# Designed miniproteins, single chains, continued (5): the designs that were tried, part 71

Each design is a single chain, and the fold is of that chain. pLDDT is the mean over its residues in the fold that is shown.

## One batch from the design tools (miniprotein)

Design m18456
Fold by ESMFold2-Fast:
Structure m18456 (fold): chain A 92 residues (1-92)
Amino acid sequence: SPLRQKLVRKLTAAAILVAGLSFAKPEERERLADAVIDTVKEAVELAKQDPEHRKEILEDAARIADQAYELTGNERVRKVAEEIRKEAEKAK
């Protein structure tokens, strides 16, 4: 479906940004972390239109955000990952 393709593209874009963090200079890490936050939040919003797969998508988004936190130590990323994970637990 077009929605599934959009979701896959958003999660793939977030994963590419996380891969970029592994090679980023310290001054670039904050900007890339913000880009990860924005991209996973867009995926979370789109997931509301896909109730059957919402939990899976939220769990994938949270994992990507967790990986960004491990690479950056950015507390804003950690909070976003925790919020997404809580939403995933409520999704049925």
Scores: mean pLDDT 85

Design m18457
Fold by ESMFold2-Fast:
Structure m18457 (fold): chain A 89 residues (1-89)
Amino acid sequence: GMSEELKELAERLAAEAERELAAAEAALAAGDLEAARRHLLEAEILLGLLGILLGVAKLINDEEAARYIQELRDELEARLAALRARLAA
């Protein structure tokens, strides 16, 4: 149903964000700060889209989908913050 569709869309967005975060980490390791910034920006945009899906899940009172999307978002936000800190150092 709608809950499963929201979770599936969130999983696809999260997978794309994970790929962008991995690319940012690889760019940082290579000293390519410009590439790292681009990949972190893409990850941030994808996290914003996850935030929109979370908002939709909350609006339709789908507590299970909201919880699932929130957990994905929290994990990815923590990884993004860690990589941003490394870029700033």
Scores: mean pLDDT 89

Design m18458
Fold by ESMFold2-Fast:
Structure m18458 (fold): chain A 67 residues (1-67)
Amino acid sequence: AEPADPLSVLERKVLSLIIDEGPLTEEQIAEKLGVSRATVQAALDRLEARGLVERDPETGKYRLAAP
């Protein structure tokens, strides 16, 4: 398996936060996790590429892609 990196751990934390707190902007996730917005955006980009989250174009919030 691909070795765990900082983004892999962050991806899991971002997913858990969205599951627990509902749809969130990258700024809200960054504030809640205590990391930079750019770091969160990189994790969200990877999660979106994997089909795990999607961005709402109307609100700018990220939510789970799975129903």
Scores: mean pLDDT 76

Design m18459
Fold by ESMFold2-Fast:
Structure m18459 (fold): chain A 74 residues (1-74)
Amino acid sequence: SMEEARRAAREAEEAARLAAEARARGPEAAVEYTGHALRAIGSVIHAALAGDREAAERGAEALREAGLDVEPLK
């Protein structure tokens, strides 16, 4: 569980970086951006469900740095 959470957090950080790179390229990279963003969000959720709150928080921070908000509801 803990190892699973750490792996998921690392995947979230990597996907968040790729999403940020795609975002910087603009509309032509919208499909790539969406794919990386969804993968990053899913990995943060996976880390949280696996029970490592600290790893999940690091993943969420990486998403925020990449401009991805995990709280989209107004």
Scores: mean pLDDT 70

Design m18460
Fold by ESMFold2-Fast:
Structure m18460 (fold): chain A 86 residues (1-86)
Amino acid sequence: MKITIIVKGPTKEKAEKAGLGAYDKASGVGPAELKQEGNTSTVTAEAEDGVAYAGLVIGAIGAAMDVGGVRSTTSGDTYTLEVVER
């Protein structure tokens, strides 16, 4: 299953840190790619099944929560994680 995780941070550093954490989780479940641009990190990945897909989403949220507060929104196969200042 194809999935896109967009991490938006309050700073470039926070977006890169959270995005790298999400990429690390994605790379554990299947082919993954990371693109970092300003305050946004985009992780594209392919999960083999629904369990891998769910684990990737939960892992990405956890990585973002290590950086700041998180608001999560979804639209189809795109998950947007907004990291907010504490």
Scores: mean pLDDT 80

Design m18461
Fold by ESMFold2-Fast:
Structure m18461 (fold): chain A 68 residues (1-68)
Amino acid sequence: SLEDLREIAERVLKVVEKYFSPEYIAELKKEADRILEKLERGELTFEQAVDELSRAVERIAAKQRADE
């Protein structure tokens, strides 16, 4: 459900906020918002939405490593 995905996104953000730069935290928040909107519109299943959120975290982590 939308509520379940929102809770997952909030927990993920709390975990990664100590590792990611503020710029990348802002990017992840925007990605999470887009994924939530797509789920609400029925463009994604819940499973697809969780996978997209996971991939967004991995992509942003890779960008942070590349900036070093």
Scores: mean pLDDT 83

Design m18462
Fold by ESMFold2-Fast:
Structure m18462 (fold): chain A 77 residues (1-77)
Amino acid sequence: IDTVRLWTEYALELIKEGISVDKAMVLGNAAALQAAGVPDEKAIELARSIADALGITVSDEQLKEAIERGRELAKEA
């Protein structure tokens, strides 16, 4: 699975939907981690830690949606 492609694909999808670039990059990373085989709980924890370190606010719902989208995109890859 090309995790960089998946990360870029989901981040661009979110940006086109009106999500800010910084949030889209964090959420894209969560999706890519899940697609790379990181357990859902760990992917959410890592993405949340990155968001917190960067001062970016992401909701639990956005993180869960990113995990589900990562799972879908991984099936297409």
Scores: mean pLDDT 80

Design m18463
Fold by ESMFold2-Fast:
Structure m18463 (fold): chain A 80 residues (1-80)
Amino acid sequence: SSAQANADTIADGIVALGKRDEERAAEAVRAVGEAALRSSPEQQKEMAKGLRETARRLEELGLRVAAEAAREAARELEAA
């Protein structure tokens, strides 16, 4: 779906940003999560899945602050 493709593209961008600037990646994650809360339930579900995968990838890179921001954003979307 287009929602999944968008989530995958955003995840790749955040991971790439995190490798250069973890603080900016954490800010980007929070902005993405906030925007997703204003979208459709389908988009919220796909973005929550994307943020969980993003958190896993960031954690494997040792980017713990950005990974935690992604987990928090995913939890908020899953609770909506």
Scores: mean pLDDT 83

Design m18464
Fold by ESMFold2-Fast:
Structure m18464 (fold): chain A 124 residues (1-124)
Amino acid sequence: TPQVTVTPSASSVTVAEGGSATLSYSISTNTDISNYGVGWWQQRPGELERPIAGISLSDPSQVSIQPEYQGRFTISYDPANSTATLTLSNLRLEDTGTYYAELRDVRAGGPFTRGEGTQLTVVP
C-alpha cells in the first residue's frame, strides 16, 4: 500500500494584521507523485471549507489561485525537498482559520491524501 504523509512545518502560527506568513508542508511518499498536484484549502471557524489554490507537480509553473486570494496569496512547490508552500501577505483578521495542503491525483481528478492543517491566527 502506498504510504504518503503531508506534514505541516507548524501546527499553529500567530501573526499581526498586515503581516505575512509562510506555511510549508513536507510530502513524504514511497510512490512517484511527479504527475500529481497539490491543492490548498481554508477552513474558517463556523464556515464551509474553501479552495484557495492549486499547483501541478509535473509543471510547478502551472498555478491557479482563486480570485478572492489573488495578489495576497502565492503558492510554490520545491521538488528537491518535496515541499509545498503557501505564502500569505497583507493578512486580514478574516484570514484566521486552518490551512490544509492536499495531494491530488490530477489524472483521476480527486483527492489522494491530506495532512493535518496549520491554524493561522491574525491579531490586531
Scores: mean pLDDT 82

Design m18465
Fold by ESMFold2-Fast:
Structure m18465 (fold): chain A 81 residues (1-81)
Amino acid sequence: MLSKEEQKELLLKEAEKEIEREAKKYNITDPRVIAEIRLFAEWAIEELLNDESLSLEEMKKKVRELIRTLATDAAKQLKAA
């Protein structure tokens, strides 16, 4: 069984991978926007790790879905400005 610390490391790695993918997809080059998405992802990971009903794969899926939502919203705001 993976420790909470090992699960956190894997979730942070998944988050970085998804942030890079979404930033490239929507051409998000502003480091402040990327840092904000990363901050929210880190906060979400801590909340997910407190939910004992979730598997690691379910946590990874929720992290990816959150990052996709945040990146999509950031892309819409950048186009509206």
Scores: mean pLDDT 81

Design m18466
Fold by ESMFold2-Fast:
Structure m18466 (fold): chain A 63 residues (1-63)
Amino acid sequence: GLQEAGREAAEAAIRAGGEPLDADKGVAAGSTGNVETGARLLARAGLSEEEARRYAERVKEAS
């Protein structure tokens, strides 16, 4: 569900050296259907552009 997809995205971003707040913002944007914004914020948190987009899409699909 959304909680699991969001947790996985946040954990991946934090593991890449990102800040928890940036990871949370990325997950929140993805869950509201804003995949583009979610991907940008997750990439800022340390994920690659491709990984950030995949996680943002998974969070949206789980919403």
Scores: mean pLDDT 74

Design m18467
Fold by ESMFold2-Fast:
Structure m18467 (fold): chain A 84 residues (1-84)
Amino acid sequence: MLPAAVLRRAALMALAGATPAEIAASLDLPEEQRRALVEELERLERDAYEGRVTAAQVADRYGLSRAQARRLLEVFRERVARRE
């Protein structure tokens, strides 16, 4: 399981515009945890775009305020939309 501190740091980096791959590369994590983090963030990007996750769930999971969680979901939705 990914540590709460890692999830929070990753979410803050994503808010600053970093991609899942860039976040994973920036964090000094064991390979298994790096892969798990990329998978979790890519799943979150898809769930955000498809409306399958709420700001409250993201705030709880990543240790963010609700305002930060809403902003994170906006960033991920915009990122998926740009690939289409």
Scores: mean pLDDT 82

Design m18468
Fold by ESMFold2-Fast:
Structure m18468 (fold): chain A 86 residues (1-86)
Amino acid sequence: MSLEEALERAREAVEEASKKSPKKLDVEATVRLMETLAEEAEKAGKDPEEIAARMAEELVELLEKGKPSIRLADTSVAIRAIGELI
């Protein structure tokens, strides 16, 4: 699967989780941040598609279990932390 396809799947998963949660999330800005981190991971020899999928899974869990109000700053920190772990 291409990185573009992986990011579209990530967008769908995050958007769906955001709709089911009382929280509001800027899906577009979040996906753009995932794209940036996936590109950085590719330069480090990691699979960008796998990184994008993993970030989406962690963010969906954060949305489902997380805070009543999620700000882009909170998601940015979470995604960067996930990128460092992968």
Scores: mean pLDDT 63

Design m18469
Fold by ESMFold2-Fast:
Structure m18469 (fold): chain A 85 residues (1-85)
Amino acid sequence: PSESLEELQKAAAEQRAAGRKLLADREILAKELVTLPLSWSGEEQSARLKEVAEELVEKYGGVPVAVVVEVTADSITVEVLVVKE
């Protein structure tokens, strides 16, 4: 049961590593920190991330990237960035 939190933290670490590789040589045009409650459905969480990504792309352009930065017992914090192509 607490395994789910450990698995989420492991997934977050893997996503951070992948995000760092993707962003290593990229110019960051804008970023937004989004906190997603674990009480929300995956659909609600995805909708929120899409909303933030679309707003950043509309304002700044570039390619949207989402990176999980923190996982707690009650929330997931995601950094949504737009990077220059």
Scores: mean pLDDT 74

Design m18470
Fold by ESMFold2-Fast:
Structure m18470 (fold): chain A 91 residues (1-91)
Amino acid sequence: MFKDNPFVKEMTDEEILALLDELEKYLDSKGVDHDDPEFIEKVGEFLYTVLKYTNNPEVLEKVKAILERLTKHKSPRLQQLAKELLDFLEK
């Protein structure tokens, strides 16, 4: 699905939580193209790497909440991304 992001893999839980908060703000922003393929790819790599390597329940809960919001987002590409990552969590 997505490639591991080596920079995200070395981030602290606090840095990951801060980036997740910034991502939520960006997703709620108006006047940005949320269907931009480069944006979708970077979001996917970030969330996939966090889900694959984190053992922090707070981080996992935050990512799951964001993914559940993304399944209802106006962007079809973000909806598809969220569904694929939620499926990964259930395996």
Scores: mean pLDDT 75

Design m18471
Fold by ESMFold2-Fast:
Structure m18471 (fold): chain A 75 residues (1-75)
Amino acid sequence: SAEAEESRERLRKLVDMAREILAANASPQEAAARFEELGFHEMAALFKGMSAEDARRYLERFLRVAEEVEAIAAG
């Protein structure tokens, strides 16, 4: 359905942004600004409250899970 495709596209954008943030070694404030720009306000608010260490660990874990989901989806 169109709704399922929109949900997949939104997740893809979130994953791509998370990869960019981690690769750039961005601060929690920079990460928050990037997520805010894409309309992920809840995620942005979360990162504003994190230490640099916590933000990095969160992104690494998020990407690991997302890569597993992408691998399953790709077949």
Scores: mean pLDDT 80

Design m18472
Fold by ESMFold2-Fast:
Structure m18472 (fold): chain A 73 residues (1-73)
Amino acid sequence: MTPQEAEELAREALRRAQEADHRSRDKLEGQLLAGVAALVAGVALLLARKGHGTEGSELARRGIRLAEEALAL
């Protein structure tokens, strides 16, 4: 995966984490998990911007899964 594609995926992960945090405002567990998803997505974005497209994309996908779990709470 190119660094540009990884960066786009990481930005999508951040967007989903922010949505999960907003939707979990009244649920501590959801807020904590959304916070972890945002941190993972942020690291993915940093890796993609440093040219580590493969590592960045893998971490971004993990961030998306965490955000989906937070939204399911």
Scores: mean pLDDT 82

Design m18473
Fold by ESMFold2-Fast:
Structure m18473 (fold): chain A 68 residues (1-68)
Amino acid sequence: MPSIEEVLEAIYEELRAKGIDFESPLALEFERQLLRVYTLAQDGRLSPEEAVARMRELLAELLRRVAA
């Protein structure tokens, strides 16, 4: 099972590949949400499986909003 850190690295690689501006309001909001999910998982308030699912959902939402 991939670690949360491995999933985060894969997400950032995909954002770079798609040319996402990390200083954009959408990217900054996405990063805040990712960090919150990561923190909840570190605190044991979210399971690793739930954290990964949430991170993937956030990525899909960001990519959909950027494509619009």
Scores: mean pLDDT 80

Design m18474
Fold by ESMFold2-Fast:
Structure m18474 (fold): chain A 72 residues (1-72)
Amino acid sequence: EIIFPDDWNEGEKKAVEEAYEEIKKDPSNLDAIRAYVYALTRDKEKANEIAEKLKNVTDPDELIKKIQELTS
């Protein structure tokens, strides 16, 4: 479940949802991981670091959980 802040526009919500769906389809898709982390943090360096750190995680649910832990 994705909870969006009230100030997010439809484009931002759509970008997060699309990145999330791509991660669910292919957890090795680093571009989707970077897009998801960037949408949550607004930090490009953090997005790249998390994608590289989690690139070997094959379970999409575990991957999402770890992203949430690292971005909280």
Scores: mean pLDDT 75

Design m18475
Fold by ESMFold2-Fast:
Structure m18475 (fold): chain A 96 residues (1-96)
Amino acid sequence: SALEEEIKKQLKEKRGITLSDEEARQLAALLRIQERLAALAKELLAAGKDTELPEEVLKELEELAKKLLAAIKAGDLEKAEEYLDKMIELLKKAAE
């Protein structure tokens, strides 16, 4: 991916660090998860300020959170990204 190649380039050129393709892929996935966790925290903070979330939204968030934790425990970072994206989208829709 473009992010993987950029990480390899920056670390090699600026720090003299050479990453394998697998190491670059893992680091890129962790950075994408970090960005999504920050986005999720922002949406949760926004939702908590003005309105109680409907019970059906809370149940769906709980199910997605359990799936997210299971994916992380399994080392499935791609599924973890998917569940985080679904949680963020659910909260954005609830805010409309």
Scores: mean pLDDT 77

Design m18476
Fold by ESMFold2-Fast:
Structure m18476 (fold): chain A 70 residues (1-70)
Amino acid sequence: DRAAALEAELAATEAEGQRALKSVKNIYDAMKKEFGEEAGKKGEQLLKNAEAQYQRLIDTKRAELDAARA
């Protein structure tokens, strides 16, 4: 069942994305604490970029799952 396989892939991608975003946020918080507000702004940009990247990947996988279910 391709739909079941894609559902598992989507769940794995979502879990990986959440883990990666948490890691980036930890880096952002650490940079802000150690290097001040300027470094925090750079970390915020990295977090936004990571969020956008994982959201695009999730959206793509979700579309594949929807197509397989249709």
Scores: mean pLDDT 78

Design m18477
Fold by ESMFold2-Fast:
Structure m18477 (fold): chain A 100 residues (1-100)
Amino acid sequence: KLSREQLEREVALSMSLISVAVLLTAVEKGILPSPEEVRKVFERIAENARRAGLPEVAERIEELGEKAVEALEKKDLEAAAEALREAGELLARAADEVAA
């Protein structure tokens, strides 16, 4: 595999992790992100995971995104934070796996 392709995949996964961290920080501060914008973010993250060759990670991200969106629609910040935290942990492990 070419070093450029590996770097691009690592950057995409790292940027995905940053996006989740920003959303988690907002939720932890009591700021309600738009459920529609959160759905778009998770769709992009899932696409990044599929492009990195991690379809199982993409499927789990889609599940966590639906949970986060549902929690935000119900104004359940604790459930939203939990889903975002799980997504962050999953993306961190995926980034390490791609780097290996």
Scores: mean pLDDT 82

Design m18478
Fold by ESMFold2-Fast:
Structure m18478 (fold): chain A 65 residues (1-65)
Amino acid sequence: SARELIQRILDAAASGDAAAGKAEAERAANSPDSLARTVGHELVRLADAGADAATLARAAQGALK
């Protein structure tokens, strides 16, 4: 589900690992689910722009509302 994929991004980023957060966001971006894909693409863009793990975790948490 989209929620499960987004939760994986949050869990990885919340652990302080921005690279793991980006990897989970790339997995979500390649998902067949349109919501997971949209959120995944936005978080990959943030990571590519130099966002830290805390910023990625905050963005993923917002997407779970």
Scores: mean pLDDT 86

Design m18479
Fold by ESMFold2-Fast:
Structure m18479 (fold): chain A 110 residues (1-110)
Amino acid sequence: SPLEVFRAAFEHFLSDPSLTPEQQALNLASLAVEAIEYYVENGDWEKAEEIARFFLEKVRELLSQLTPEQKARVLAAIRALFDAHLAATTNPKVKELLERVRAEVERLFA
């Protein structure tokens, strides 16, 4: 299933010792945004929501392993990626879900 492929990719990025925490976060966020945009475009709101929830779970897991300095860099990277996609999107439902996910990421770092 697409979710199983997504889970495998997330586990791969989180277990790759060659990636910095910022690179792990960017890879996870990029994949999540692409999947959300794809499912929203295809009218599959339930799968888009599932991808969003899974991404937030994996970001929470990543954060539990990081120093305060690493957390700051990870948050900055995720913010920049989401802000770029929010500026580019013309789909109001993609915008709504990405704005909600961005707010939930901010809450994890509060």
Scores: mean pLDDT 83

Design m18480
Fold by ESMFold2-Fast:
Structure m18480 (fold): chain A 100 residues (1-100)
Amino acid sequence: SPREQGEQARKQLAEDLLKIAEILKKNINSSLEEVKEILEKELNPVMQNTAKGILENLYKLSEEEKKKAIERFLEIAKEIVEKGPTFELMVKANSTFTVE
């Protein structure tokens, strides 16, 4: 049904965001190209585009800021899985990769 499709899409988005966050944390010391290759193998094409945008912003940060951003994103992604992708949580996720 359309309602079940919407619920599955929201669950899939939450799971995909968590998967991106977990890949970033495991590969925190990896190069941009190495992480891109992992994401291309692990994610569907739509989430690959989202992940590429995250990576471009993330790799502009200092090493220390990058580590903090990844940890914060992982915490937010876990909350999105638990509570669903609310507007507030999606804004928090997006703001994780902005400077200051």
Scores: mean pLDDT 77

Design m18481
Fold by ESMFold2-Fast:
Structure m18481 (fold): chain A 93 residues (1-93)
Amino acid sequence: SLEAEVNLAAIQIIVSIALNDARKGDFEGAAEATERAIKAVEKYKDLLSPETVEKVLEQLRKARDAARAGNADEAIKHLQEAMDILSEESARL
């Protein structure tokens, strides 16, 4: 649906911001953007497959916790995994 496509694209933009912040060493910014992505996924969960919601939230929570710990490599890894899951979901819409 168009609503699912638009909201999924918005979530992907937020995850992209978190990735950019993590790559720059802005751990506070990365954690904040990741938390915003978590809230967006939770808000729009009924527009996405339950499996995608569960997998994305797992990766985003791990990324947020890694960013809060100052672990750039782990934060980037989990944000990239979240982006891959979201991109695969987008291809199914």
Scores: mean pLDDT 88

Design m18482
Fold by ESMFold2-Fast:
Structure m18482 (fold): chain A 109 residues (1-109)
Amino acid sequence: MDKVEEVFKEIAERINKELPEVEAEVEGRKLIITTKDPRIAELVKPRVEGLNKAFPELEITVEGNKITIELKPEAKEKYSEEELARVAELAGLRLLDALKDAIAQLAAA
């Protein structure tokens, strides 16, 4: 398993364990998060825009109730596996925090 896929699997396990409102899956170098309430994805969308600016090696998208983090093909040519794994870890943890904030906001409403 490559280090980016391994990191995404660890992040997916943490998301699934901590957040029953979402389901996280890994497909190769892609982390897919499906929100059971589409409002969670909507609340996370502004923070995803910030993450795309912070992590140019990754493409983070929100489509309906799905949030996807994917390693850009060109990133493999410019960065080491260790650097890409670190970027994946940091982006995944920041997305986990964004999901927690969105869920807390909905629970308070």
Scores: mean pLDDT 84

Design m18483
Fold by ESMFold2-Fast:
Structure m18483 (fold): chain A 92 residues (1-92)
Amino acid sequence: KGRFNELPEEVYEKLIETAVKAGADEELLKELIELEKKIINGELSEEEALERLRELKKRIKTPLEEIELNKLLALLAVKWGVPLEEVKKRVE
């Protein structure tokens, strides 16, 4: 519930740094955060968002990356007004 605003750049940098120290891929996390911002701002079509998520999903290897992916799937479910299960099916 609620709308996510963009965090300050410094906060994103610290989140990435912390996750990378825990074994996450820095480039993948940056791409997930960039995609989140574009989804929040309405800059992507449904098909463009799904295509990018399919590419990023193939690169997920750690629990932290999986958590960030699941946040994006939940955000899209809310934004499109569909169940999370439907978004997961579309991203396959």
Scores: mean pLDDT 75

Design m18484
Fold by ESMFold2-Fast:
Structure m18484 (fold): chain A 91 residues (1-91)
Amino acid sequence: SMMERKEEAQKIVAEAVAAAFSAMSEEQKAEIAAEGEKKLAELSKVHSEEEALKLAERYTLELLLEELSKVDPELAERAREALETLEELEK
């Protein structure tokens, strides 16, 4: 079902985020958080608050997946596919 597909995709993304955080130093986590905040500020100038937050969250996830790809490229790729699935299901 569509719900089962969404739940599986969300589970893969959550697993990838947890794995990325486990592989990163506190300095790397702070750098990604700062980049996410900067992107949110830039997006907030031209988007609604809801749209800016959604776009900034996606940008931050992409940064986390790039870091994950250095230690677990297979999980990073599965998470990218899962994010595409979640975007498709929002249409």
Scores: mean pLDDT 84

Design m18485
Fold by ESMFold2-Fast:
Structure m18485 (fold): chain A 64 residues (1-64)
Amino acid sequence: SELERLREELRELQKRHEELVDQYLAALADPDTPQSRIQELTDELRAVSEEIARVRRRIRELEA
């Protein structure tokens, strides 16, 4: 179903977000990490968070 597909997508996005947080923290701990890499990870985290919010809104609409 559409709802099952969206729930799977949400699980994958949440896993990706967790992986990006781990990468971000590792990058901050490494003094040799260029600022461009920190910015890239920040941008990816923002994009994934926005996508998670979008999928959650769609799930709520379908459950209503």
Scores: mean pLDDT 88

Design m18486
Fold by ESMFold2-Fast:
Structure m18486 (fold): chain A 85 residues (1-85)
Amino acid sequence: SEEEIEELKEELLEALKQLAEKNIYPGDKFTREMIEYLREGNEEKARNLLDEKVKQLREQGWSDEEIINILRLLIAELKAMLAAG
């Protein structure tokens, strides 16, 4: 659902904020760009980048269920990085 996607986006941003605070950088360009904005104190740009990515996935024909699965996998990966650091 749209509500579940919004909740997952918030959870993702919180995990990224924690990675930014600990100087932990994932290997993917997209996640790294969001972390860089968060380190600059520019949460709005990080949020807009995430919003645009979700919009692009929808425009490419991805279902809400598929988007939810991608967000959950990414959140799990970021939480694993936090636990390892």
Scores: mean pLDDT 84

Design m18487
Fold by ESMFold2-Fast:
Structure m18487 (fold): chain A 62 residues (1-62)
Amino acid sequence: SLLEQLRALNAELGAGLSDARLEELARDAKGDLQGAKQELVFAALVLKGVPVEEAIRIALEV
């Protein structure tokens, strides 16, 4: 269910992360859905060219 929630968030944000990357995030999260969502938002922002420092700040507000 955590992986399915990450897939839904990836689609909602238009983040463009691969399914393999979403599976890695779900595995690494070990059931921490909030942490997984923050990691997804961070990765999406970095892929869009947002500076790392700004991406960290925004992701922590998720």
Scores: mean pLDDT 82

Design m18488
Fold by ESMFold2-Fast:
Structure m18488 (fold): chain A 77 residues (1-77)
Amino acid sequence: KEEAIKLFREAIETGDVEKEEEAVKLMEKLKPEEQREILAEVQRYAAELVLADPSASEEEKADARAALAKLDALEAE
């Protein structure tokens, strides 16, 4: 689980397709509940990177904020 999250984060930062493919393969071996947790962590990380990027469009930043709000709402259950 943690290894897949790490590889997805590295792939997002570097654009390394091989790391993304390896992360997907690791994720597919996990239970559906763990896959959802990985996707939530990766989505949160990607959203935070978009918000920190001054070159990101207003649409991308709006999508990132919406994604974070949705993740927070799901966690609050």
Scores: mean pLDDT 74

Design m18489
Fold by ESMFold2-Fast:
Structure m18489 (fold): chain A 75 residues (1-75)
Amino acid sequence: ADEKEQKLKRARGSLFAIDLVLKFRGDQLSPEEKKKLEELREQLETALANGDVSEAEKVSLEVIKLLGEISEKLK
């Protein structure tokens, strides 16, 4: 179903966003922020590997929220 495919694509996009932030902004992150992003990355990878669309969507939304908070801080 197209909706399921869109949710999985969004989750993969969230993984990519985490990787970019860790690579280019890692030095500007607190240890707690880095740890949380790494934990969310592992949760997304696991959900995607297991085909768990519901978990992937949930974790993806947590990533969007955390990255938004980090972006506001790093102005």
Scores: mean pLDDT 81

Design m18490
Fold by ESMFold2-Fast:
Formats: sequence, C-alpha cells, structure tokens
Structure m18490 (fold): chain A 79 residues (1-79)
Amino acid sequence: ATKLYVSEERELEEGEELTVTVQNPPGATSVSAVLLRELEDGTLEPVAQKTVPVTSPVTTVTLTAPEKGRYRVVAVVTS
C-alpha cells in the first residue's frame, strides 16, 4: 500500500535544510520525499527528491532548499 504525507508550507533560505519526519505504517519498506517550490502563479515545482529505506518505526529525510522561496514537502511511504 502507498500512503501520502504533505507538509505545511514554509519559507526557506538558500541552503536551508528541511527535515521531514514520517511515522511509518506497518510493512513500510521505503519513504520518498519531494521538495516542492511554490512559483509566482501558485504552481508547485519539484526541486529536490530523496528516497530512503525504512529501518525503524520513524523515518527522517533531510532536503536542502536550492534557492530562497516558499516550499512544501510531499512524502510517499511504500509498503
């Protein structure tokens, strides 16, 4: 099964790190996190992505903002 998590919107500086914490459902095997930048028209553009294997009940993924802007993170948990 696939479960989706969406973060709150945050303003980040260039080089600022955003850490996403995911509570893994039973049977989870990997977490993929995507950093989305909000464009001037309100469109969300993917700018960074990281996939990590699940080794504990909680998974943390750190993503770095390439530029100053407004960002949201989407995490997908795969079972």
Scores: mean pLDDT 78

